# Ledger of designs, part 61: designed miniproteins, single chains, continued (3)

Each design is a single chain, and the fold is of that chain. pLDDT is the mean over its residues in the fold that is shown.

## One batch from the design tools (miniprotein)

Design m10109
Fold by ESMFold2-Fast:
Structure m10109 (fold): chain A 86 residues (1-86)
Amino acid sequence: SALARLEEAVRENAEKAGVDAEEVIERARELLPEVRAAIEAGEEAVRALEEEALAAFEAGDYVRALAYVYAAGLVAIELEAAEAAA
């Protein structure tokens, strides 16, 4: 399952960063509407979120950085499932 692989990757990266994977998952849920709206708006909006994720990573806010990655992965899986159902 793509979802299970994404969750495993996020949990492994959270462990390497020394942060709680459950905090990353909860933060990602909060970011889902923002990430989805950016993907629907297009490449410039996605680029702005990528810059926010990179800024969080550079600041050592690994929970926020990984949450953006996880949220983006969840939206990608959602879009692939919708395309497969069409």
Scores: mean pLDDT 82

Design m10110
Fold by ESMFold2-Fast:
Structure m10110 (fold): chain A 77 residues (1-77)
Amino acid sequence: MSAEEVARRIGDRVAQAANEKGLTDVAEEIRKAVDDGLAAGKPAQAVIDTMSLAEKAGLGDEAIQAVEEVAREDARR
């Protein structure tokens, strides 16, 4: 899995968790942060911004779980 794919999958999982909790604005901010970071060629920054937005919204545990799940998928491919 590429760094860009890792960042997108982490962002998608965290945005989904935000939407499931009714935090639609947070989900949109996370998706924008991922899109902006990837467009700038900065996948690591996209992940950092996603984690920061998740922590501020009380989704820190969900964000850590998303990173762990994507890391496990990358290790199996």
Scores: mean pLDDT 83

Design m10111
Fold by ESMFold2-Fast:
Structure m10111 (fold): chain A 79 residues (1-79)
Amino acid sequence: SAAENEKLQKDIQALAKLIGKKKTIEILSKELGVSKSTVQNWIEGKDVPPKELHEKLKELIFRYEVDVGVELLKEAVLG
């Protein structure tokens, strides 16, 4: 749906804000098997992710947000 596409775009943009646009492009293009330009277009709102990639994309965003949280915790606790 349009609402799901809007939420997914915001989630991608939030990830790009968290880890950086370049890193987000590298991770999502590699994991989803799409071009870097495709991911850049999703971030910029020039294109929407295909519906067949939505579930994997949501899983990837969640996984990397958790990974960043764990890494920040390690840096804070373990130095």
Scores: mean pLDDT 79

Design m10112
Fold by ESMFold2-Fast:
Structure m10112 (fold): chain A 64 residues (1-64)
Amino acid sequence: KLSFDELVDLTVSLLREAGREEQADALRRVFDTLRAEDPEAADRQAAATLRRLSRELGLPLPEV
């Protein structure tokens, strides 16, 4: 199972590989804010976002 930081790093990497650098930076900022407010919700949202982007971009990822 991936940690929050690992989930966010993978999500950011996927977006950068897809050429969406501004979205990658924005998502990292949003997740950092969510983590400060509600770490449990931040973990769930990070995992869900990674799964969604992996499916959308067709890239293989480890289990989340």
Scores: mean pLDDT 74

Design m10113
Fold by ESMFold2-Fast:
Structure m10113 (fold): chain A 81 residues (1-81)
Amino acid sequence: SAAERTRAAVEAARRAVLALADDKEKAGTAIREAGNSLGLSELGEKQGQRVADAKTVEEARRIAEESMDELERAALARIAA
């Protein structure tokens, strides 16, 4: 189903983003790329900037996790509509 494909794509992007979370600029770029791949370019830009603006590595990791959760919710909501 489209929902299953979307969940798989989000899971792959989440793993890639979290692997880069120690480098907030690279994590931000990866979130932006994930947003583009999901057709959520504006949300990806906003969340990527949020991660890039983090003051600590711990904050960047937390924001990266929250950002991927928001991208997943938005992508699945689009499919449910």
Scores: mean pLDDT 85

Design m10114
Fold by ESMFold2-Fast:
Structure m10114 (fold): chain A 82 residues (1-82)
Amino acid sequence: SLSEGVREGAELLAERLGEEARREVYEETGDEEIAEAVAEAAREAALRTVRDGYPELQVPEAVEAAEEAARKAGRETFERLV
C-alpha cells in the first residue's frame, strides 16, 4: 500500500483535478449532474493511477500520469452522458 503521506497527497491532487473538471464542464454545459459525474470520474482515475503505478506522488511522472488519466476518464464520462 502507499504510505500515509502519499495517500494524502494523492487525495488532494484527485480533489483538485475533480474540481477543475467539474468547473470546466459546468461552464460549458450548465448541467450540474453531468459536471458532478465528470468530476467523480476524474477524481477516481487520478487516485487509481497513483495507487496502481507510482510509489511517490512528488515524482513529476506520477503527477503527469494522474492528470492525464483524470482528463481521459472525464472526457469518456462526458461523451457517454452527452
Scores: mean pLDDT 78

Design m10115
Fold by ESMFold2-Fast:
Structure m10115 (fold): chain A 57 residues (1-57)
Amino acid sequence: MEVAREAAEKLRLIGDALDGDKKALGEVLKSLTDEQKRKWAEYYGMTVAELSALEKA
């Protein structure tokens, strides 16, 4: 549970650092299955829909 909160903070830092390179993140997310995306979203405190938005950005 706390690990998910820390992961979300790290993701925000990574997102801020990669503010101009959403393409690289999108490629990683695009390779994941729906089940993997759900687990990933749970770890980062997001919904699958929000991850899909990052993937398409």
Scores: mean pLDDT 60

Design m10116
Fold by ESMFold2-Fast:
Structure m10116 (fold): chain A 98 residues (1-98)
Amino acid sequence: GLDREAVAEAVRRAAEEAIEKLKELEEKGEISKEAAEEVKEALRKAAEAGSFETGYMELLKIYLKHKGDKDMEKAIEVAAEILARAEAEVLAAARAAA
């Protein structure tokens, strides 16, 4: 079955990975500092909540606020992809353990 603590741990790890990736993209000049900071804040909220859905909702809010900002869109896409992959992995692990 799906363990709540396993989900929360997966969210925390995915958020840490995404934050590190956003730092690398900012250092390379591939995204703006503003994009990196706002998306990192969304990821921190997801980690604190232990919830993938909180992460997706916070990223959607940022997307709607900054629509047309290519740096922001790239930062959101990177973070969303990392979260979605981690969610798929924890769901697959839960199925294997059933």
Scores: mean pLDDT 87

Design m10117
Fold by ESMFold2-Fast:
Structure m10117 (fold): chain A 74 residues (1-74)
Amino acid sequence: AVRPEARATAVARARAALAAGDLETAVFILGTYSAIEGLEEALRHAQEAGRALRAGDRERATVHIERALDVLER
């Protein structure tokens, strides 16, 4: 079962990384947490953000990080 406390911690850490401009750390936190918990929609957004970062598209990465956060904060 997904732990609400663990989810809140992952969200808070990813938001802090995003606010600091550390998109790589935000993607790592969101992708790792979503994969471990089997959260398909959030994982898909984290994977899209990682793909955008590898392509050098930081704006697209930020959009997908925000979408993953929105899913996890439901």
Scores: mean pLDDT 84

Design m10118
Fold by ESMFold2-Fast:
Structure m10118 (fold): chain A 78 residues (1-78)
Amino acid sequence: SKELEEAIRKAREALEERKRLEKELTEENILELIGTKLRLIGYLFHAELLAEKEKNEEALEEVRKIAKEAGLKVPSDL
């Protein structure tokens, strides 16, 4: 679905932004980093729930890949 695709896209974008902020961590960007980490968790949780509801195994695999790259254990870390 479009909602599932959007949730996965937002999760990927949040992961890339988190990586950028962690690489160049400063006092000025620490709140942005925290916000990005929370958004990533939220988008991953939403995408996992949608993928399970739609029985979309490919989307579940994508969510797991993003979570693993983020250092999170799906669903135990969401």
Scores: mean pLDDT 79

Design m10119
Fold by ESMFold2-Fast:
Order: structure tokens, then sequence, then C-alpha cells
Structure m10119 (fold): chain A 81 residues (1-81)
């Protein structure tokens, strides 16, 4: 049981790290848009917005995975009590 708990903790840490990187990616795209909006062509803006939407969707999916693993961890702790 300790091994399962440790494996779940490690998975949760990995997912949180991945989610943080995706969040930084989204913020970087937003900053690039804000800093360059006056010099970007309409085509370049459309491309950045498309990438932003893709990264936002990925962030939402990863945040849900974190929640699912957190709930699994809580249930595992309850079984060990």
Amino acid sequence: MKEVLEATMKLLETLREQTALIRKGVENIKREYEENKDSLSPEEMEKLLAIFKEKQNLLTEEEQRVKDVEEAYKKLLEKMA
C-alpha cells in the first residue's frame, strides 16, 4: 500500500509540473500578443489566437487530470485510515 501511495504522489507531482509548464506557455502567448499586437499582421494574430485556444484546452484537460489524481489520492488515504 505504501508503494501505491508513493506512486500516486509521484504521478500527482509530475502532472502538477506539466500543468505549470502549460500555464506558462499560455501566459507567454498572451504576453507575446499584448507586446506585439500593434505590429502583428492579422494573419499572425489569428495564428497566435489559434495556438492560445489549443493551449487553453490542453490546460483545462491537464487541470482535470490533476483533480482526478487528487481525488484518487484522498480515497487511497481514507482506505489506509
Scores: mean pLDDT 80

Design m10120
Fold by ESMFold2-Fast:
Structure m10120 (fold): chain A 78 residues (1-78)
Amino acid sequence: SDKEIEEIAKKALEVAKRAGELLAQKKAEGVDQSTIEQQARELEALMNQLKTALDNRDIETAKKLLEQMEQLVEQLEE
């Protein structure tokens, strides 16, 4: 349980870092500021929900939120 929480938290930080890098890249490429701000807010909301799930030791919800964060990164990579 604690090991799963630590692994999810670690992976979430890696995913968040990658998403941040991609958002910065898209801004440099001329993607409009409102789109970037909306995607940044979506990432922040998912991270806050994931933190709450981990604090509550809700592993299943945390895994689903991590998957949503990974999907956001995949969308940003396209």
Scores: mean pLDDT 84

Design m10121
Fold by ESMFold2-Fast:
Structure m10121 (fold): chain A 100 residues (1-100)
Amino acid sequence: MDEVKKKMEEAKKLVDQSTAARDQAIAAAKAGDAAKAEALRDQAGALMKQTSEKAKEAVDLAEKEDKKKAPKVTAEATGLVIRSIGDYVGADLAYAKTKK
């Protein structure tokens, strides 16, 4: 289960980065910096994909190593993926507002 914990910690780090990218994209869009908002939106998208991959690896390992703990890992992993999707959507909406 140590490898599962490590992958979950890596996924949490990726979510923290996607949240920061979203917040920066919103700030850039409000400042009128469309190019910066686009770059941060793209970064949030890449982080969302990485979070989903790392979360899946953690769930797959938990199912193989400890079936009693696997449901809890799956719930936590799903929560991280949902957060990363929300971060990407927030960044994308901020960038879209710069295209008038």
Scores: mean pLDDT 86

Design m10122
Fold by ESMFold2-Fast:
Structure m10122 (fold): chain A 98 residues (1-98)
Amino acid sequence: SAAAEQEKLRETQRLLDEAARQAREGAEKARELGDESTAVTLDSIAESLKRAQQQSLEEQQRIAAKAAGAFRTLAEHADPEVAKLAREAARLAERAAE
């Protein structure tokens, strides 16, 4: 139904916003460690998730699925705080992709 689609869109947008927030916090932590490469990658994904909110639900879900994969790779990071933030961002993005 239209109401169910609107509810799904609002929930997806909320999850993308939260994933972007976790990614930006991870980027700040990576910068504190001198890991500019990881910081730039996390900021880039966060910007992509923010821009996705202007797109259709299907496109938001597609971008969320790609972001989830990237966050899962970043969750392998040697620093436990960066890894934790990337893992949380991955879970939020995975939920947004559903």
Scores: mean pLDDT 89

Design m10123
Fold by ESMFold2-Fast:
Structure m10123 (fold): chain A 100 residues (1-100)
Amino acid sequence: MKLTLRLIVKKGSPASEAALSLEEEYREIAKEHDVEFEVIDIDEATEEKEELEKIIKEASNAIPVFVVRDENGEVLDVLPGLLSLEELRERLAEVKKALG
């Protein structure tokens, strides 16, 4: 099963800027877990903006937010706020364990 890790950010937010500063490290962790990594700015989103806003609301309006999706676009996990590299590793391992 091909998973996608999507980092939803808002440029100009201090927490989002902190997450963007770790983008390369997050990408490496995703690759280690065979997960595709994508970054999306909520202010630049067009077609999926309403879906992203709904996810953010479900995450208690936290931003940045990380979303794990499967090949069909189904949301498997939502991780509100800035994640440490270790937290991301642990969460991706948990998602993969739940699928296997």
Scores: mean pLDDT 81

Design m10124
Fold by ESMFold2-Fast:
Structure m10124 (fold): chain A 55 residues (1-55)
Amino acid sequence: MSPEERLGVTLALLDAPQEVVQRALAYLAEHPEDADALIARLREDPSSAEALLNG
């Protein structure tokens, strides 16, 4: 499973809005090295999804 797929699944489990999912995938496309760190952060603190909307 690709980092993009893993991130998408994680955001879906957190019931994240589609805009958050799209922004997270765009961020991953530009920063693929941060994928695992981003996924770990979202799993530990789901409220971090709000930062993706406002960042």
Scores: mean pLDDT 69

Design m10125
Fold by ESMFold2-Fast:
Structure m10125 (fold): chain A 112 residues (1-112)
Amino acid sequence: MTLNLRLRARAGGAELELESGSSVEDMQRAIEEAKARAAATGVGEAQVGNARVRAAGEGAAVESYTIESDEFELADEDVARNGIMAMMLELGLGLTEAREVVARKEAEYAAE
């Protein structure tokens, strides 16, 4: 499975865009950098590899989000991946834990 998702948090001002082949580590790093910059300056943008993240607001919290996937109806794993990442951002959970779940599901999908 290839990671291709877009998360957009309207109220918290966070947007994530990943292309096929982007690593979860790159996304985690981009999220952390964008949020840190937003906390310091009101607006933060970070790019690591193909992961792009923008965050806005002085203590960016994900109040609502939109998940977009090119394969929304055909790849249940992509929908689940996007959902896991969105829940992680909304609940403030560790990206490492969400990464482990995503990696496990990708491995399970590849094995079948």
Scores: mean pLDDT 50

Design m10126
Fold by ESMFold2-Fast:
Structure m10126 (fold): chain A 83 residues (1-83)
Amino acid sequence: SLTEEHVKRIREDVEELLKLAPELDPDDLVEAVRRLAGIALASPDQKIQETALEGLRRLAEEAPDPRVREEARRAAEELERAL
């Protein structure tokens, strides 16, 4: 289904962001976090929202830059409150 393809894409994008994180500018990673949160907030699909929330939580725990972790933590908290 379209939802399953979108969920797979979000999971793959989060894995790629974590893999590339040591090589990326932290400001670009912060923008990627904001885009992920925006996708979740704009989606009417609960599974997409929950998948994006899981991705934000992983970025908050695993991202090497503390600014990126803090942005992801705040985005996850805001998304949880909106859902």
Scores: mean pLDDT 83

Design m10127
Fold by ESMFold2-Fast:
Structure m10127 (fold): chain A 64 residues (1-64)
Amino acid sequence: SSLTVEEARARAEELLAQADPAHPNLPLARAYLEKGEAETDPEVARGWYLEAAYYAEYAVRTQP
């Protein structure tokens, strides 16, 4: 919530890199990251990056 757009994107990318590519939440996390990249409004883009980071973090925490 206190992250800039760039920080939120970097956080999502970092967590996606740590997660198991086969995790069922990875496609959803990637979809949110792509929405952020396509968005021209920085505040809306930040929201998508935070959603991507959320699902990527869940994937990292729930790895077998």
Scores: mean pLDDT 83

Design m10128
Fold by ESMFold2-Fast:
Structure m10128 (fold): chain A 77 residues (1-77)
Amino acid sequence: SALEELFRTLPEEKRAQFLITRARDILARESAATLVRLASTLPLEHLRAVLDWLESQQDPAFDEAVARLRELVAAKE
């Protein structure tokens, strides 16, 4: 997808912020699975930053992504 292509062209240090900024667009145009898959390519520290931001929104739309990212973080620790 165009969003995945844009994500992959970004420097690593900008990828977490891109996912945060585009989280709602990714859910609307793609799926929670796409958001989780893109976040899973990040270093653990950046993955935690994305998870923390999604949790802070307290938005039910993010519940699936949050649950799956929590499992990924736990598996990498």
Scores: mean pLDDT 83

Design m10129
Fold by ESMFold2-Fast:
Structure m10129 (fold): chain A 84 residues (1-84)
Amino acid sequence: SEELEKLIKEAKEVIKEADNALKTLKPEELIPKLKEIRKRLEELRNRILTYIGRTNDPTPEIKKLIQELDEKIKELEEKIKELE
């Protein structure tokens, strides 16, 4: 599915952006950036769930992608709490 491939690519790009921000940004810049990225990851997760609900796509990689998104969202939430 072209739609699924696009969702996977977008998810991987946003996760990479989160990892880069965590490594490179100062605390004052990091908090607003992590909040922005967390929102984008949550919206992307909802788009993937909507895709699954509409298509019933049995691709195993979808479950792994949702897990990776959930883990990254949790990591960012914990980091934001530590910095606030």
Scores: mean pLDDT 86

Design m10130
Fold by ESMFold2-Fast:
Structure m10130 (fold): chain A 81 residues (1-81)
Amino acid sequence: GLPQLSAQEAADQLEALAKSLRDNKNDPGLIGLTLLTARGLPSLISDPEARRIVTEAVKRTSGKSPEESAEILEEAARRIR
């Protein structure tokens, strides 16, 4: 299988995704791709509690603005570090 991410590695990826949402807020296609990438992230996380936190965070981005979605992902990154 694919190598699993540590909680620190997952937090780094969440921060990168949040930055992409903030930097590309006027590009709906890139926002969609970034959020799709975030939705796949939990399956790669080795720690069960970090996986749960990221899964819940990704669900909360549904119907949110790019900025609100970035804030949700940044909060999840802080919680799992």
Scores: mean pLDDT 84

Design m10131
Fold by ESMFold2-Fast:
Structure m10131 (fold): chain A 113 residues (1-113)
Amino acid sequence: SLKEKIEELTRKALEQIKQAIEAIKKGDREKAKEYLKKTHELINELISLGLSAKTKEEVETAIKGLEKIKKGLDQLVKVAKEMGDEELALEAEFLLGIVDLAIGVLKYLLSKM
């Protein structure tokens, strides 16, 4: 189902964020960038599925997934700043901006269903 696919993409994105945080803590900047790139790709897929959703339940599942991803990205930004990697922090803040915009759009669409 579309709901199951949204939940799968959410779990995968959260795992990539977790791996990015661990890579930053270990000083493996190149691995952190790879995980962040995969996170970005998964976020784009999740947003696309949320925007194509036809039921309230599917839209709500996408919103909940993106809100969990937002919390993970907030933690990644904090860890990157604490480790002195301002470039990775800015890249993660850019993804936060995309996620926040998507949540806002999906909440608006949900309000009209």
Scores: mean pLDDT 91

Design m10132
Fold by ESMFold2-Fast:
Structure m10132 (fold): chain A 74 residues (1-74)
Amino acid sequence: MSGKSLEAVARYIEEQAKRVLDEAERAGDEKRKQLAQESIELARKGLAAVKAGNLKEAEELIRKASELLRQAEA
């Protein structure tokens, strides 16, 4: 995947995870809130890794962020 594609995916995950975090906070769902927060942190680290040129590390971080987001959405 190109750096542009990884950056776009990381930004998308961060935006979706922020939405899930807001919903979880309103519902009082602490477990979903934690998963969403971890997804945001990993997506941000992935974006930073893309900007640093560390594409393999970025891909790993973004993959983990995506998995946590899926768990938070379930």
Scores: mean pLDDT 85

Design m10133
Fold by ESMFold2-Fast:
Structure m10133 (fold): chain A 92 residues (1-92)
Amino acid sequence: MPYEVRVESRGWASNDEKKVEEYKKKAEEFVEELRRRGFTAVRLVESVTLTKDGTEVHIIVAAGASARTPEEANRLMVRAIRRETTRLVNSI
């Protein structure tokens, strides 16, 4: 096959504990979906951020795939995590 690079990410943010539990379950389901789709570099990140409205929990799933190297797949995943973190922090 020709050279293929793929990246996928999703991020959720909430200050509601019940919504955080719901998003965490959706994130875990998305991780399993990505693994079935052939992504080998997949990560789920949970972090807590202080905002003007108090404490907010960020849940991020990111995945990379590369036909070239595992290192390239991992770099794509890490960059996607950083982009989602920036998006969630700046979207409110």
Scores: mean pLDDT 79

Design m10134
Fold by ESMFold2-Fast:
Structure m10134 (fold): chain A 92 residues (1-92)
Amino acid sequence: KAEEYLNKAKEYLKKGDYVKAREYITKADSIIDREFTRELRAQGLSREEIWKAIQERENKYLEDRKKARQAVLEGNYKEAVEIEIKIVEDRL
């Protein structure tokens, strides 16, 4: 299901519809985050352990997320979407 939203994001990127592409990236990320949290809870991790695991995973993407945000501020939506798609692909 996250892969379906990722594929939709790629299609909208190809069409130059960056707003729609980012909507589908957000949907894919939300599913990935929920599944990750669910897996950690199923393993019996505490709230603090889950929070730490999420932070450690997100730290890997901090610089790329910062670059994507900067690209949006500069009006370079294509570059921002391309970076965000690569993050989703790596997180799958």
Scores: mean pLDDT 87

Design m10135
Fold by ESMFold2-Fast:
Structure m10135 (fold): chain A 71 residues (1-71)
Amino acid sequence: SLLDRYRRLEDLSRENGRDLDDVTSLYNSMSDEQRKKDESTFKGMMDLGRSNRSRNRSEADRLRRELLERS
């Protein structure tokens, strides 16, 4: 159902947020030396994480609106 898909996308968005937080926390826990060395890689990972979360959130919001329109 649309409701099941909506709930799954909310769960995925929350999971993406936790994954993003984990990557960000790891990056911030690194030494200045290590951060400089791997900065581009971690920025890429964080950008991908933000993109995935945003996409799943936007899709969930679209389905929420559709559910409200059908109700």
Scores: mean pLDDT 78

Design m10136
Fold by ESMFold2-Fast:
Structure m10136 (fold): chain A 78 residues (1-78)
Amino acid sequence: MAELGRELRLLGLRVQIDLFRRLLPREYEPELEEAERHVRLAEEALRAGDLAAFEEHAERATRIIRRLEERLRELARA
């Protein structure tokens, strides 16, 4: 159950990155690439059984995605 939850969290982050890449201007591509890099590192950590590294990288990707969500909200309000 816990492992499935972590896999679903990573899948959710990947889906959000793909959606944001389509919706955001190209100026945000470096931030999307950084989030994708952290998702990849979290996937590697999860496969290695390194839950501390998984959490660190998943949290960093989540933080980047939340920042991009705020930018999308500002664009929608303009």
Scores: mean pLDDT 86

Design m10137
Fold by ESMFold2-Fast:
Structure m10137 (fold): chain A 93 residues (1-93)
Amino acid sequence: SRAELEELVARGRAQIDGLATEAAEALAALPEEERERLIAEAEEALAATPDPERRRLLELVIEALRAPDFERTRELLRRALELLLDARYAKAL
């Protein structure tokens, strides 16, 4: 039902903050060379991607990887997770 789907979406969004924090902590612990490798891979994916929703997601991930500030990284990762969740549930409707 729609109510069950709305509850599932609310539960998913409630977990986004925790997931974004864990991801930001993991990125902060990465060696610089590993971070640079991930940035290069994400930029290559962005260059090959015509889909605007996927491009926006990749741009947020690249910005998060480049951010020197933990709170900025966390906020960008949160936005990326929200876009991913919304895209999945929009297709389920």
Scores: mean pLDDT 78

Design m10138
Fold by ESMFold2-Fast:
Structure m10138 (fold): chain A 124 residues (1-124)
Amino acid sequence: SDRERAIEVLKSYGLSDETAERILETLTGYSSAAGGVLGIPISVAESKGVEVKEPADQEAELAALKKEGKEALAEFLETLDVSVLPNKYLGERLLTLLETIEEVEGPEAREAFRKKLAEALGLG
């Protein structure tokens, strides 16, 4: 199934079964564009449209992350070229993904995944 393939791909990035399943649960309700970032299609049974945020909201969110001491995550999100992303909320989904990895596996696992994801996205 698409779900089983998604879990296998996430595990290939060094994540546990628990982390991979929580990531898929977190991506529930988002478009398959989130799966595209991971190189896999994630089928979501129903995705209610996520409201399109204005660019100013993204700058405010990045500033809030820096204020909260999440500078590494904010810097990673700032390196994303949002003009090539299929959804303005992809940065928010990626942030939630990284936070979920950190909560379950710890900061070293989060950084390892961030590096692999950045390489997959062509971010040098």
Scores: mean pLDDT 52

Design m10139
Fold by ESMFold2-Fast:
Structure m10139 (fold): chain A 75 residues (1-75)
Amino acid sequence: SAEDEAAKALDGAGAAVAAEGGGPEAIQHLSRAGEYLKQGDYAGAAEHLRKALALAPSERARAAVERALQMVEGI
């Protein structure tokens, strides 16, 4: 489903942010985005993904978060 693809992309974004040296604030926003996604609150998920995107530690991490945001916005 679109929700399953968004959840998978979000897991990938979390892994990329952690691997590239992202701080706790970025990780917390990704965690909150996952909670909103599970609740079906796609607007809330997208808001927290945008906050995580602003805090992305590298181009690779930014691309992973952007992919997750695109998947959520496509639901």
Scores: mean pLDDT 86

Design m10140
Fold by ESMFold2-Fast:
Structure m10140 (fold): chain A 62 residues (1-62)
Amino acid sequence: GEAAIRELAERLGVSEEGVRTVLDLIRSGSMSLETAAALISAQTGVPKEEVRRLLSEALRRL
């Protein structure tokens, strides 16, 4: 839901729109979870493993 997108955006320090786009790309199969985690990690400085965990948790709760 929307709350999961907001929480993830806050934790990663990125926009809600950015999170929504990335999650949509992963769900559609257009982007792997690994690629998304690497991209966000590079942009935010958050460790890749932490980003991957947070993305997996958000996908499970959507």
Scores: mean pLDDT 81

Design m10141
Fold by ESMFold2-Fast:
Structure m10141 (fold): chain A 76 residues (1-76)
Amino acid sequence: SDDAAVAALVAVGNDAAGDATGRALAERGDALSPEDLVALARTAFREAVRAEGDRRGLPDSVVDAAIARADAHLKG
């Protein structure tokens, strides 16, 4: 289902964001602002979701839904 595909993409994006922020914190923790960390996480998430969507041959609507779902969690 589209919901299952969206959930799978969100999981891939979250893993990529966690890996990217974890690496940045290990190397530059004291030099990173909260805004820098959020921007890094968002970039890594979106890049991973788009790459995985392309790899799986998913339509742009499913990829965009995964990004929108993640953005909605940040607005609550």
Scores: mean pLDDT 81

Design m10142
Fold by ESMFold2-Fast:
Structure m10142 (fold): chain A 100 residues (1-100)
Amino acid sequence: SAELEALRAEILARFEEIIAILESAGVDTSELRALVAEMRRASPEEFLALVERAGRLFGQLVRENADRFSEEQKARLDELSLRIVGLRARLRDLLAAERA
């Protein structure tokens, strides 16, 4: 599915941006990088579960390292968080439709 592949690429691009911001603040992203690497190789069936795991880890890293971020970085991480939530919902709906 061209739409599924485009959505996958968008999710991966947003996590790469998240990793760059976290690393610029001195956050250890090794576990998140490992999940993103798995996402790049994942089947469609595995991809949603990995996105959900990566989203939870992202939220944990932001909460645990809140004092490390500038106001601009916090605003951008909030925007990326909302975007990932929306992309994950679209991915779930698209996978359900393609299996029906």
Scores: mean pLDDT 88

Design m10143
Fold by ESMFold2-Fast:
Structure m10143 (fold): chain A 66 residues (1-66)
Amino acid sequence: SAELREKAKELAERIAQLEAKKLEAKYPDVTVTYTVEQVGEDTFKATVTAGDIVKTFTVDASLLLL
């Protein structure tokens, strides 16, 4: 479903933003960046970087089906 893909993308972006804020608070002198990429038909990967720290999160639309 296109609606589920959009929700998965929004969730990945939200996770990236929250992790970026946490890292900015922990390392105020470090530049924090994030990206969200579609890596599968219904799968999105969020990557957050702060210096040499790299965190990745994968969100699949199937996780929204209960």
Scores: mean pLDDT 82

